Designed miniproteins, single chains, continued (2). Designs and how they scored, part 28

Each design is a single chain, and the fold is of that chain. pLDDT is the mean over its residues in the fold that is shown.

## One batch from the design tools (miniprotein)

Design m4951
Fold by ESMFold2-Fast:
Structure m4951 (fold): chain A 82 residues (1-82)
Amino acid sequence: MSKKEALLNLIKVLEDELKKGSTNQQLLDVVKLNLNQLVDSGLISKDEADEIIDVVEESLKKGKSNTEILNAVKNKLKQLLK
């Protein structure tokens, strides 16, 4: 799996969790689990994972819509892609 493919799969996971009406904690737990697996696989760094987690946490704290959360994460992933 490429870094780009792995990060696009993360967006799909996030979309599915948001559609299910998961709590903020459930969403964060799923995102953290997926990002930790990518770090363990060497596809992303811990610093990159922490930056993505921060974007999700800030968006949730601000009460952003599902579309705004997804767009914020997508913008962060574009910055991290080579």
Scores: mean pLDDT 80

Design m4952
Fold by ESMFold2-Fast:
Structure m4952 (fold): chain A 65 residues (1-65)
Amino acid sequence: MKLAKLWAKNIIKNDELPVEEEELIKKIIESVGSSDEEKIIEYILKTTGLKTKEELYEYLKESLE
């Protein structure tokens, strides 16, 4: 769940959304149909257009650090 929370923070910050990280995570779980971290990460990769967890980590690191 930590990677999904970092992605949620990035979206909230960049889009200035008036929502909490937990609300976005809940919407992701509903869209995926599972709370499994691996399935959630796959969903994020598909929505971001990234191919691997490593690419997603680098993307988030650059955006948040």
Scores: mean pLDDT 69

Design m4953
Fold by ESMFold2-Fast:
Structure m4953 (fold): chain A 71 residues (1-71)
Amino acid sequence: SGAELLYRVALHDASQVLGISVDELEALSPEELRQRLVEAMKEQAEKWGITDEEAERRADATVRVLEENRP
């Protein structure tokens, strides 16, 4: 299904951003996941040429996709 595909893609992308396994990532609460993604993206913000605000928007979008499309 489209929801399952969106979930798997977002899960894989978040796993790569955080440098943790999918199993470890799935064990995180939505709030913990958001916090870790924001911190990781802000640490990379200068390297990626994005602002802290953009990093927060991207983290929020990722968490939303995972919560809305959970199988």
Scores: mean pLDDT 80

Design m4954
Fold by ESMFold2-Fast:
Structure m4954 (fold): chain A 95 residues (1-95)
Amino acid sequence: MVEYEPSEEQRREFEELKERLKELSERADKAIEEKNIEELKKVAEELEELLDRLEALLATLPDNSTFAVDVGVLMVHAAVTLVVTKKEIEKLEKE
């Protein structure tokens, strides 16, 4: 059995993206509480950039690696956060 060992660059990118998602989630929650549509739109744009970077990282990995699973899970979290953020923008614009 050969285990895939991610490069230092791949590990650094993953950790940066993971931390960025946490920051964006906190910013989204605060912007929802404050009804700040402009901040929510900025968070949505940054989440789309984050998702593109996660997709690029995933494309460099073997399909059956544990690291690819971790990247995929983070990608799902980012996608869900983006959908929720866009839905809250629509809700606030309707009020």
Scores: mean pLDDT 83

Design m4955
Fold by ESMFold2-Fast:
Structure m4955 (fold): chain A 120 residues (1-120)
Amino acid sequence: SIDDLLEELEKLIEEAKEAKTYEEIIELIKRFSEVLVELLRQLGVPEELIKKIEEEFKKIIEAIEKKDLVKAKKELQKLNDLLLEAYEILYPKDPERTKRLYELVQEFFDVVLEKLEELE
């Protein structure tokens, strides 16, 4: 269900707070992107926008694997722009779940960025 996928995103945020290595962070981003993409599909986001979101997640992961935090932050900004486009589609249909999704995605990446800075 949509609510089960939102709960899974919350659990991934808690796991991210405990992450201690680049490999753990990369695996968490991969898992988060899979859950988020499925949630966006179930909420009715167009597949073309979902494909762009998936591609930006891949670019973020590649930048982190290369330890290029400047590139990772730039790709994250592009991901945020695409997600804002998705939220504009979703908000009129389901404002409460859209707001919760927005908050969960922001918290996840805040935790990820903090962890990446700690590992330097």
Scores: mean pLDDT 89

Design m4956
Fold by ESMFold2-Fast:
Structure m4956 (fold): chain A 75 residues (1-75)
Amino acid sequence: ATTREDLIQFLETASPPLSAALVTALRAPQNQDLVSRLLSLLGVEEIKADHLQKVLKLSVGPSKKLAEALKKLRA
């Protein structure tokens, strides 16, 4: 199963790197809700770019790239 640390490692090594701020947020204990929301997208929900744009406040291009990357991580 995909863990928080697997997700963080993936985001740190993604090309282009999509968010250093998101990695920092995922490591913060007070942001468990954000971690749970992202993990639910990997384990329960279909990963959609529009959902990522809304949740992470990213533009359309980065949201699509992140959605594709997360689908590969889940597989």
Scores: mean pLDDT 59

Design m4957
Fold by ESMFold2-Fast:
Structure m4957 (fold): chain A 58 residues (1-58)
Amino acid sequence: LSPELLAEAEVALATMEATVAGLSEEEIRARAIATAERLLERLPDSPLLRATLAAFRA
């Protein structure tokens, strides 16, 4: 399994956790952004992580 897919799974899990906890859309977005930013430091050349981060920032 690629580290990029594992990173995407981690972002998805953070988003799902916030959603099932009943957090607001803004809180869900903030957690997804924070997770993606942290993982992007580890995988700076990941186009999927950069696209995910850009989408949540929009």
Scores: mean pLDDT 74

Design m4958
Fold by ESMFold2-Fast:
Structure m4958 (fold): chain A 104 residues (1-104)
Amino acid sequence: MEEEAQKLIEEINKLRDEVLETARKYGEELSKAFQEMKKDPEKGKKRVEEIAKKAISDFETYINKLRELLEKAKKVSPEVYKAAQEALDFAESILAGLKELAES
């Protein structure tokens, strides 16, 4: 039981760290695009939309992986389940914000 829980928490933590790093990189790209928008609003807006659409695709992939880990965690440990749920909630929150940027 402890060995399965440990392996699963390591997978969840690794995926969470990938989500955080991907969020940081897209945040930097979006910040740069917003600075470019000050010089050319129409071109800058199109770049923000393109970055947001790419980020949406990446975060939908992470959400699908986190949902698979959440289903595995339900059978193993309440603590592992909570970690997977928190990572999923975080990724879904980012996805919601990105969808608003892509549709603006």
Scores: mean pLDDT 84

Design m4959
Fold by ESMFold2-Fast:
Structure m4959 (fold): chain A 80 residues (1-80)
Amino acid sequence: SMDDLKKKASEIHGEIVKILDTLDPNNPEAKKLQEEIKKLEEEFQTKVENEDIEGLKEVLKRMEELLEKLKKLKEEQEAA
């Protein structure tokens, strides 16, 4: 359902924001991922407004992929 997708997106977004807050804001890769999340936030709003369930699923998949990239970057930063 739309509500289930919105809930999942909110949970993933919360994890993304939490990791971004721990990263060096001057790291070029962190800046790139921050720009990607901003675009996904805009797309998410558009999909919700248009009741585009399939589009929202695509946004969720990209958010999950971005979260994995952020987790990897955080691990690399902590190892340094």
Scores: mean pLDDT 82

Design m4960
Fold by ESMFold2-Fast:
Structure m4960 (fold): chain A 76 residues (1-76)
Amino acid sequence: MKLTEEEKKVLEAIQKLNKENKFSIDRIAEELGISKETVRELLKKIAEKFVEDLYKKTGNKDLAEHYKKMFDYYYF
């Protein structure tokens, strides 16, 4: 999966905040010093790349589509 440096920083912030039970888009934006809108756009890009990578590794289109719908529901 080809993540940009900014996308990697978002995932690292999520992992850090989850350990601290402080996960939210607001806290990720604060941690990275970027806008909430930028966080949402980066999360959307990460989700798209994750679904594509999952399909490439598993060959399971139905599984990839299921995760795409989950990300749309929970993160967007």
Scores: mean pLDDT 73

Design m4961
Fold by ESMFold2-Fast:
Structure m4961 (fold): chain A 88 residues (1-88)
Amino acid sequence: MLEEELRKIEEEARELLRKALLAELSGDEKLKEEVEKKVEEKKKKIDELLAEGKEELAKKLYEAYTRLQGEAYKAGLDAEEVLARLEA
């Protein structure tokens, strides 16, 4: 069960990164707002997991979120290459 939750967290982070890169490539402000909103929801979820004592899940969610931000920031000039890598 815990492994399924971790897998879902990683999949969601990957999908958010993909959408963030697509938003940068297309200039879709609505998609950017959607991604930002979902990222904020993930931050709240980290706090909830920590309050519940689920430190391992909180750490994985934090790592996934941090990776998402770092990759999106780096990909600003080459979003298509990063997207192709994530889909592979």
Scores: mean pLDDT 66

Design m4962
Fold by ESMFold2-Fast:
Structure m4962 (fold): chain A 59 residues (1-59)
Amino acid sequence: EVEELGRLAKLVRQALADGLTPEQIRQRLVEAGFPQELADSIARMVEKGLAEGAARRAA
């Protein structure tokens, strides 16, 4: 079911481009019919990535 992963990746990329928060990304994934466990994992990864990116980059 590689097609589902492709759709997931597109939704996450669009949401990040729109400046959505990790919680809003999670909500959008659930509304799109993805499992809650997957949505939670993606939101957690985005939250961690943003925190690490902010720590590395200049303000």
Scores: mean pLDDT 74

Design m4963
Fold by ESMFold2-Fast:
Structure m4963 (fold): chain A 83 residues (1-83)
Amino acid sequence: SSVDKFIKGMKNVYEKTVKQKLADGASEEEAKKAGIDAAVAYIHTLYLIGAISKEEAKEVIKEFTKETGDEKAGELVIASLEN
């Protein structure tokens, strides 16, 4: 599904960002936060350029942030899409 495709994209961005931040000497907490922020920004950018629908963007962000434990950051981004 399109949702699965975008979730895979988010996970890829997350993993690459975490790996890079850890290599640069960041803490695990800092690396994880940077990874989540980068993954969410990736989907938000796709929405802004029209590559993903608002409903797909909300679904993907919600599922990803639930899996990573940062539901509050996901809720804030979803709220911005509702406006």
Scores: mean pLDDT 77

Design m4964
Fold by ESMFold2-Fast:
Structure m4964 (fold): chain A 83 residues (1-83)
Amino acid sequence: MPEELRRLAEEVIELARRAGDERLAELAEELLRLAEETGQDDLALATLEAAKRALEAGDVEGAREVVEKGIENIRKGLPLSVG
């Protein structure tokens, strides 16, 4: 697993917990695990970067939606963005 992916996931988990959203922290951990299992590291990185930006902007709900969509896209083998 790339060090960058793990570090970014840890940052998102910490920000989620500081915001009081344990579910978002759990989702970020699941996203990291799925990326490791599927090799979808680039998709996971893009998802975690977007979630981090949302959390830093105070948009906890938007961060959760981004991570949930990222998890679904990895499970389906679909890219996060349209072609």
Scores: mean pLDDT 79

Design m4965
Fold by ESMFold2-Fast:
Structure m4965 (fold): chain A 81 residues (1-81)
Amino acid sequence: SLSAEEQEYLATAEEAKARAVELLEEKLKQGLITEEEFQRGVANLEAWLAEVRALIAAKDRRAVRAQTALLRWQLEEYDAS
């Protein structure tokens, strides 16, 4: 079972992924990306979350923090653009 800290990391990663999917859905609705680009983006985010889950299972807390922080930074840069 996951510790409280690991549950917090997973929840943060899942929230970041959900936000990224919402941004992709918005771009698709605005015609800024194609349906194919949308599906690829979602698949890439699902693969990223699977990697985060693997790092949590390996107890690699530093790598999980780094991956989650990187995605959150990318989302902030996207919102600023």
Scores: mean pLDDT 81

Design m4966
Fold by ESMFold2-Fast:
Structure m4966 (fold): chain A 99 residues (1-99)
Amino acid sequence: MEEEMERLFRELEELVAKRNELAKGDPSDEERQKEIKEIEERIREIILELARLALELDREEEFLEGLARVEKAELPDLSAEERREMVEAIPAEIEKVKK
């Protein structure tokens, strides 16, 4: 995996861990809930950036493996449709570029 993708996966894992720690706290804490939401939005941005890098670097397999690894640590709610679109779009986009 290229160093940029490795760095983004590392950041993703750290954000997921931080989100999970915050989620163990008081659910009525408005400040905590706001921070969780900001982390979840950043996680989505990183996943999208990783998908784009995977397309550019022809590393969609490494992206899928990395995403599955982080998914086991409980990613925030990406809709099943959003996940499917990102995963399925990557091979199609690569095929268009390569052929």
Scores: mean pLDDT 65

Design m4967
Fold by ESMFold2-Fast:
Structure m4967 (fold): chain A 78 residues (1-78)
Amino acid sequence: DALKTLEEIKELAKEVAEGKLSREEAVEKAAELIKKTFGAPEEVARKFAEAVIEEALENPEASPEELAARAMERLLEE
């Protein structure tokens, strides 16, 4: 489920903000979740994971759907 995956990524970003997890570890875990959920190639999954983690850190109250939309926009521009 895409929404559940985004919720887990949001929790990973929260753990980074709390100092419980490194940003690199969070991106790796998020990329694995994205790869499993969407069947994306590893490099694409990692780029999307980086974008979602960054958006979640900048906007912790954003919904999972909003985070996904912002991350997709970031990928299309970069």
Scores: mean pLDDT 79

Design m4968
Fold by ESMFold2-Fast:
Structure m4968 (fold): chain A 74 residues (1-74)
Amino acid sequence: MLDEEELEELVREALRRAGLPEEYFEDALKIVREVLETGKISKELYEELRLSEDEIKRLLVEFGELLAEREAAE
């Protein structure tokens, strides 16, 4: 399980790699947390998000790559 600080660092880097502005950090963090907990994004969260479906997809791809890199380093 990632600690809160590690999760925040990975989300910030995923946003940067995805070419998304840092102002979306809170939205990105909500997406990543829900995917880690449930494997999907709820309809309620989709309605709160400022990110498009394509931006969400890019964010999740970059986050997944970062998570895999960190797991390989362990």
Scores: mean pLDDT 77

Design m4969
Fold by ESMFold2-Fast:
Structure m4969 (fold): chain A 90 residues (1-90)
Amino acid sequence: SVEAAKEAARRVGPLVWVWQQVTDPEQQRRLAAAIQQAVGMSYEESWQLAEELYKEIFGRSPSPEERKEMEERSEKLGEAAESGVRDARS
């Protein structure tokens, strides 16, 4: 369903944002694996995982501004998934 696709995309948003912040290939691989697992998680679980991985990689918690960017990534991915499902029906 459109709603299921949107929710799945939103769940990976925070992890995708963290993945975009890293340049190390090993950390990128680790985040890609986490993104795959996050599809089966709740939004809250995925968010917690993203924050934990961010802390491990950068040695600090995300700032309020960075948390806002993570939320915006989730919303943008959800919108893109919704549009994609609608276009596929056309």
Scores: mean pLDDT 80

Design m4970
Fold by ESMFold2-Fast:
Structure m4970 (fold): chain A 71 residues (1-71)
Amino acid sequence: SAEVERLEEALEKAIEDIEKLLKDESISKEDKLKAIDVGLGLLPKLREAGVSEEVLERFKKALEEARKKLE
């Protein structure tokens, strides 16, 4: 569906932008961690919406790696 296609495109862009988020000195560590938590919390809803497991797994890994770098 067009909705699922848009969600998957948005997630691919979000994955690309995670490294930019990590390097952005204008955003606090606390706010970066909040953004990561929001992203991780979206995974069950994205799965329900029909996003592919491949895209979900890449998004999850990118967020988990980002969290680890902020520790």
Scores: mean pLDDT 83

Design m4971
Fold by ESMFold2-Fast:
Structure m4971 (fold): chain A 90 residues (1-90)
Amino acid sequence: MSKEELLERMKEVAKKLAEAAENGDFDTARRYADELARLYQQLKPLLSEEDAKKIGELINRLYRAVDAGNGQEAAEAAKELSKLFEELLK
């Protein structure tokens, strides 16, 4: 996958995760978080250190929120990721 293809896919996954988390579907949200983590490992070497760190921190925050059953925090982290991916796609 190209950097742009990875970013577009991760943006769509983050949006779906936010929807699942807002609906309290933490099993589905966890599956999307796992997909984001796998895609992030492919994306990481293609990013600046600053961008890689920011994305990694948001993914970690998202996992903690999903594992805690905190739908609001999980959705917020996923929306932040989606916005960041949109910015990187410019």
Scores: mean pLDDT 85

Design m4972
Fold by ESMFold2-Fast:
Structure m4972 (fold): chain A 84 residues (1-84)
Amino acid sequence: MTYLLRLENADGKVIKEVPVKKGEKAELTYTVTPEDEGLWRAKLLTEDGVFVLAESAPIKVKAGDVVTATADPATATVSLTVTR
């Protein structure tokens, strides 16, 4: 069984996603571009992307910020952090 860790902006645009295997933790890192500034969220989804299992609090990002999203399917947790 696999899941998806997805990073989205406020418009629902998918910025990046990575597969997460059951029993493993996933990490996703992305550098914010000027066109994608705003409020971002990380989501843990079923493999087909249909069901949201967990969602991070929204964070405000600016161009040049490095965003790191992590997911643990065993605890149904997602975190989203910014390094400036």
Scores: mean pLDDT 80

Design m4973
Fold by ESMFold2-Fast:
Structure m4973 (fold): chain A 74 residues (1-74)
Amino acid sequence: KKREEKIKYLMKYHPDKSLTREQIERLLDDPRLKDLSAEELLQVPLGFLQQYLNGNISSDEFLALYEEWLSRRK
């Protein structure tokens, strides 16, 4: 139930409407990223999320970029 709600939330509110359900499910099924809320995933710079979903960066690289981005925000 919670996973399905996260999928629907991300598909509805993510600006890139080309994202497939399968890509979102892959993101949520990643054990490195499962602790991030739907809202946290939506707040990540879209370029990082798209690079991860396109296979250009690993989940470890995505998480490192997210944490670096978060630490640099004021």
Scores: mean pLDDT 69

Design m4974
Fold by ESMFold2-Fast:
Structure m4974 (fold): chain A 74 residues (1-74)
Amino acid sequence: SMEEELEKTRELALKWGNEEAARLIDETLRAYRDLQRQAAALSPAEVAARLREVQALAGEAIQALKAFYEKKKA
């Protein structure tokens, strides 16, 4: 599942010392789980706003992974 893949990626990030990516992945997972739990009680507009927040966190995690990769490559 997506959650299992994110958890695995978080563990790998921690193993390789990418603590920032691990933190951002954890925040993304929390926001995603909160959205899933609350979605039935939210309007479509509120769901869209929460989804944009999850996407923003995921984007930051991707940037942290990319920055770490570029630093190792250089």
Scores: mean pLDDT 80

Design m4975
Fold by ESMFold2-Fast:
Structure m4975 (fold): chain A 107 residues (1-107)
Amino acid sequence: SIRNLYIQLDATNALHLMHLHLQYQETEDPQLKQLIQQAMDLEVEISELIKNNSPLSDILAKIDQLIAQYQQIKAKAEALGNSQLVQSEQKHISTYQQIKAEIQKSQ
């Protein structure tokens, strides 16, 4: 059911937004803070698209942007030697890739 997938996506966004907020507070690197802020903005944009019953294609496009943003955070975290952040961002990437695949199968 697409409704159940949207409920799962909204709950996932809320959890990830909380994790990003904590990462932002713990991060001292200015570039990494900016990348985390951009991911938080994308999480909010996806939630608004869901609330507004936006086309599935628009939601999927924003999920792709969010995955790319998490990949940038992960790469910067790797460069800084922050293995905990690398692991956290890999989980975020995997979760959104799975949600995207389930949405595509439901069409």
Scores: mean pLDDT 87

Design m4976
Fold by ESMFold2-Fast:
Structure m4976 (fold): chain A 92 residues (1-92)
Amino acid sequence: MEEYRALAAEANAAAEAGDEERVRALARRIAALLTEYVTSQIADPAAAAEVARLLEEAAALALAAKEATPEVVAEHDALLARAAALVAADLA
């Protein structure tokens, strides 16, 4: 939690400074930290690997998208929904 909060504060400071490259770099680090945290909670290594792949794919889509079109949002949401279903199945 502290690591996430520190990175979020640093991203806000970079955004205020207009440093778009630093904002993107911090966003990637935050996404990686959240992926690591989520996958650390999954007991099945195969499920953990698939969740990591889906979250990485979702993050790559978000970072590559120049516009948040309804189609891009739907694809991103579908990837997150698939990851969430795998986490829920592992916890059951």
Scores: mean pLDDT 73

Design m4977
Fold by ESMFold2-Fast:
Structure m4977 (fold): chain A 95 residues (1-95)
Amino acid sequence: MPSPLEKMRELIEETTKRLRELLEKARVSDPDTARQLLSEASVLILDLLGTLMRLASNAIDEGTPLDEVNELLTEATKRLRELLKEMLEIDERIR
């Protein structure tokens, strides 16, 4: 069974991959479709943040070192920042 830390890593990887696929589709779509895809991406980001908070809390409760939890949260924040920049660039293009 994967550790809470491994569950966090897998969630970050899976959600980041899905977000990139949505944004790549949005880049080549008509404005209405692109807006719908950006809305879907926003929901995925909110779901990721909520689930990561719960998993991080569980990892801490199970005695996972805080530094290891912080490293994964930092990586998630970095990836989300890059994806948010891409979303803003797509939003600007469809206006």
Scores: mean pLDDT 85

Design m4978
Fold by ESMFold2-Fast:
Structure m4978 (fold): chain A 95 residues (1-95)
Amino acid sequence: SSEESRKLLLRAIGLTLRAIGIEFDFELLKRKGELSPEKLQEMISELKKILKELEELRKQAEALGDKELVEFIDKQIEYVKKEIEKLEKELEKLG
């Protein structure tokens, strides 16, 4: 149980770090005026893949009965959803 929970936690952290990296790249490109529809679409696609993987980890954490891990993953899911919405709004402004 604790070993399985630890593996899921480390995977969730890794996915969250990837999402944070995309957010940093987005803000940097925005600041430089280098945002393009193509770059935004690639970032949105990557964030949607991260979201799907986090949702799968959430199901696995729930099956283990690890409520604290489920709550942690739910916060990461909410963060990634908000970032997707932010980038989709920016993509709409460029079209």
Scores: mean pLDDT 90

Design m4979
Fold by ESMFold2-Fast:
Structure m4979 (fold): chain A 90 residues (1-90)
Amino acid sequence: MAELARELAEAAAAGDSERAEELAERMGELLARGEVSPEEAREAGRVLLEAAPAIAERAVALGAPESVEALTEALRAHIRELTRMVLELA
């Protein structure tokens, strides 16, 4: 998970919306199947949160509202799934 989160952050920061969406979908599938531990989910969330400023800066630099929105939605969806997993394990 942490490796997928790093790849997602790198793709998003590069403005590669298709790659970011693919990685987000893969992470979502692993979460849905229960193949991710709470520790892996927290680490992935931490990696994504740390990368958030770089992703936002790149999105603004690209000046593409559609790419910004797509990347933001993919990131938000993943943060929501990670949060849901953490709460379900409490």
Scores: mean pLDDT 67

Design m4980
Fold by ESMFold2-Fast:
Structure m4980 (fold): chain A 98 residues (1-98)
Amino acid sequence: MAPVIKIEITFKEEPSESIAEEIKRGIEEALLKIPGVISAKASVDWEKDPKTIYVEITVDPSLSKEEIEKIAKEAEKAAREEASKLVGIESIKVEIEL
């Protein structure tokens, strides 16, 4: 099984669809630059939680737990930087699934 890093970014205000798409694209592009990241997908649940961007990151399954935790910290920083450019952030949650 490939390890997955999940990031939830909740905004102070609901972003417009165009702003959300720009943030999603910026996050995905920034995350793919991190060594060990295989894929990065950002999504919004417009029906249930339109204030939150959900990011799912698949990392190299050969990496140690310590290397995955380092990638998670770098990913949180990159996602926070991209998300904060256009909208105020209320909270960020990070979860590692091994």
Scores: mean pLDDT 85

Design m4981
Fold by ESMFold2-Fast:
Structure m4981 (fold): chain A 81 residues (1-81)
Amino acid sequence: SKKLEELEKKFEELLKEALEKARKLGDKETELELEIIEGIVLIWRGLYNLGYISEEEYIKRLEEAIKKIEEILEELKKKEE
C-alpha cells in the first residue's frame, strides 16, 4: 500500500528528528521513550508481516505512534526556546 509506505517513511523521519533533538539537549528520559516507541513499532511491523494484524490495524497504530512522536517533538522544540 502506498499509504502504508508513506506513513512508515513519515514515522522514520519524525523519529530521527526527535532522537537528534533529544540527544542534542541531553534529554536521556525522552531519548529512552523514543527508543521504546521505535521498538514497539518494530514489533507491530513484525506482526503485520506475519499476518497477525491487518494492514488497517497497522496503519491505525502507525498513525497513533506518529501523533505521539509529533507531541514529543513539540515539547523538545519548547525546551530549545
Scores: mean pLDDT 89

Design m4982
Fold by ESMFold2-Fast:
Structure m4982 (fold): chain A 98 residues (1-98)
Amino acid sequence: SLEDEVRELFGQALDLLRKAIDAIEAGDVETAKKYAKEFLEVVNRLLELTKDDPRVQEIAEELRKIGKELLENPNIDVEEARQRFLEVARRFAEYLAE
C-alpha cells in the first residue's frame, strides 16, 4: 500500500540520516556527504508520493532541510543535528500512530 511504501521510505531516510550524522561525528566528511545525498533522494521520493498529505509534506520538508544543511555545512553541530533527527522521528511516529 501507499502507507507501507511511505513507512519503508521514512525508515530508509532515518537510517541514512543517522549514518550521515555518525560519519560527521567520526570526521568522515566524504562518507557523510554520500549518505546525505542518498538521504535526499529518499526524501524527494517521499515528497513525490505524499503531495496530497500536507502533514507528511511538512515532516519530509524538514528532513530535506536537514539533509541540505549536512551537504552544505559538514561542520554542523552534531548534537543539534541528532536532536533535530529525534524530533522529526517523533513527529512521524505520532503521525503513523493515528
Scores: mean pLDDT 82

Design m4983
Fold by ESMFold2-Fast:
Structure m4983 (fold): chain A 85 residues (1-85)
Amino acid sequence: MEKEIEDLLKLVEERLKEAGLTPAQIAGYIELVRLAIENGLDVEELKKMPLDEILKAAREKVPVHVWTALQLRQIGDEIEAELAA
């Protein structure tokens, strides 16, 4: 189970990198998918989905307040990175 989760997260990460997303954006989406799996989203179902459907399913499975907190944290990380430069 844990290895299958890790393999899925690695696949999602590689697809997001291919799409040209920033490291902060990639980290945010990986954390969203991980939380969705922890909230009972089936890894076997996710393995059958294209990337956009995986992200949609993950967002729907995670409570709105948790998703909002993740988005705010990612925005904060991006601002800190910009200010540190």
Scores: mean pLDDT 70

Design m4984
Fold by ESMFold2-Fast:
Structure m4984 (fold): chain A 88 residues (1-88)
Amino acid sequence: SIEELLEKGEKLIKEGEELLKSKDLKKQKEGRVLIVEGEGLLEIPKKLKELREKGIVLGEQFYLDLFGEHKKRIEEVRKEAEKELEEA
């Protein structure tokens, strides 16, 4: 459900923030990835809720497009974090 996605997103962000407090570069990398994944889980259902409140009916295709864009962002963050870890 939308509520489950929001709850999961919030939990991932909190876990990521805790990992970023670590001096361990591997944990910091994991924290950054978790925050981005959490933000994505929050953005999609939040946007769908806003659109529904405005009376806009969205098809499955709109959801898939937003999800696809966010997956690309997560992949880019993972690659950047891996590069930083390799240089450290």
Scores: mean pLDDT 72

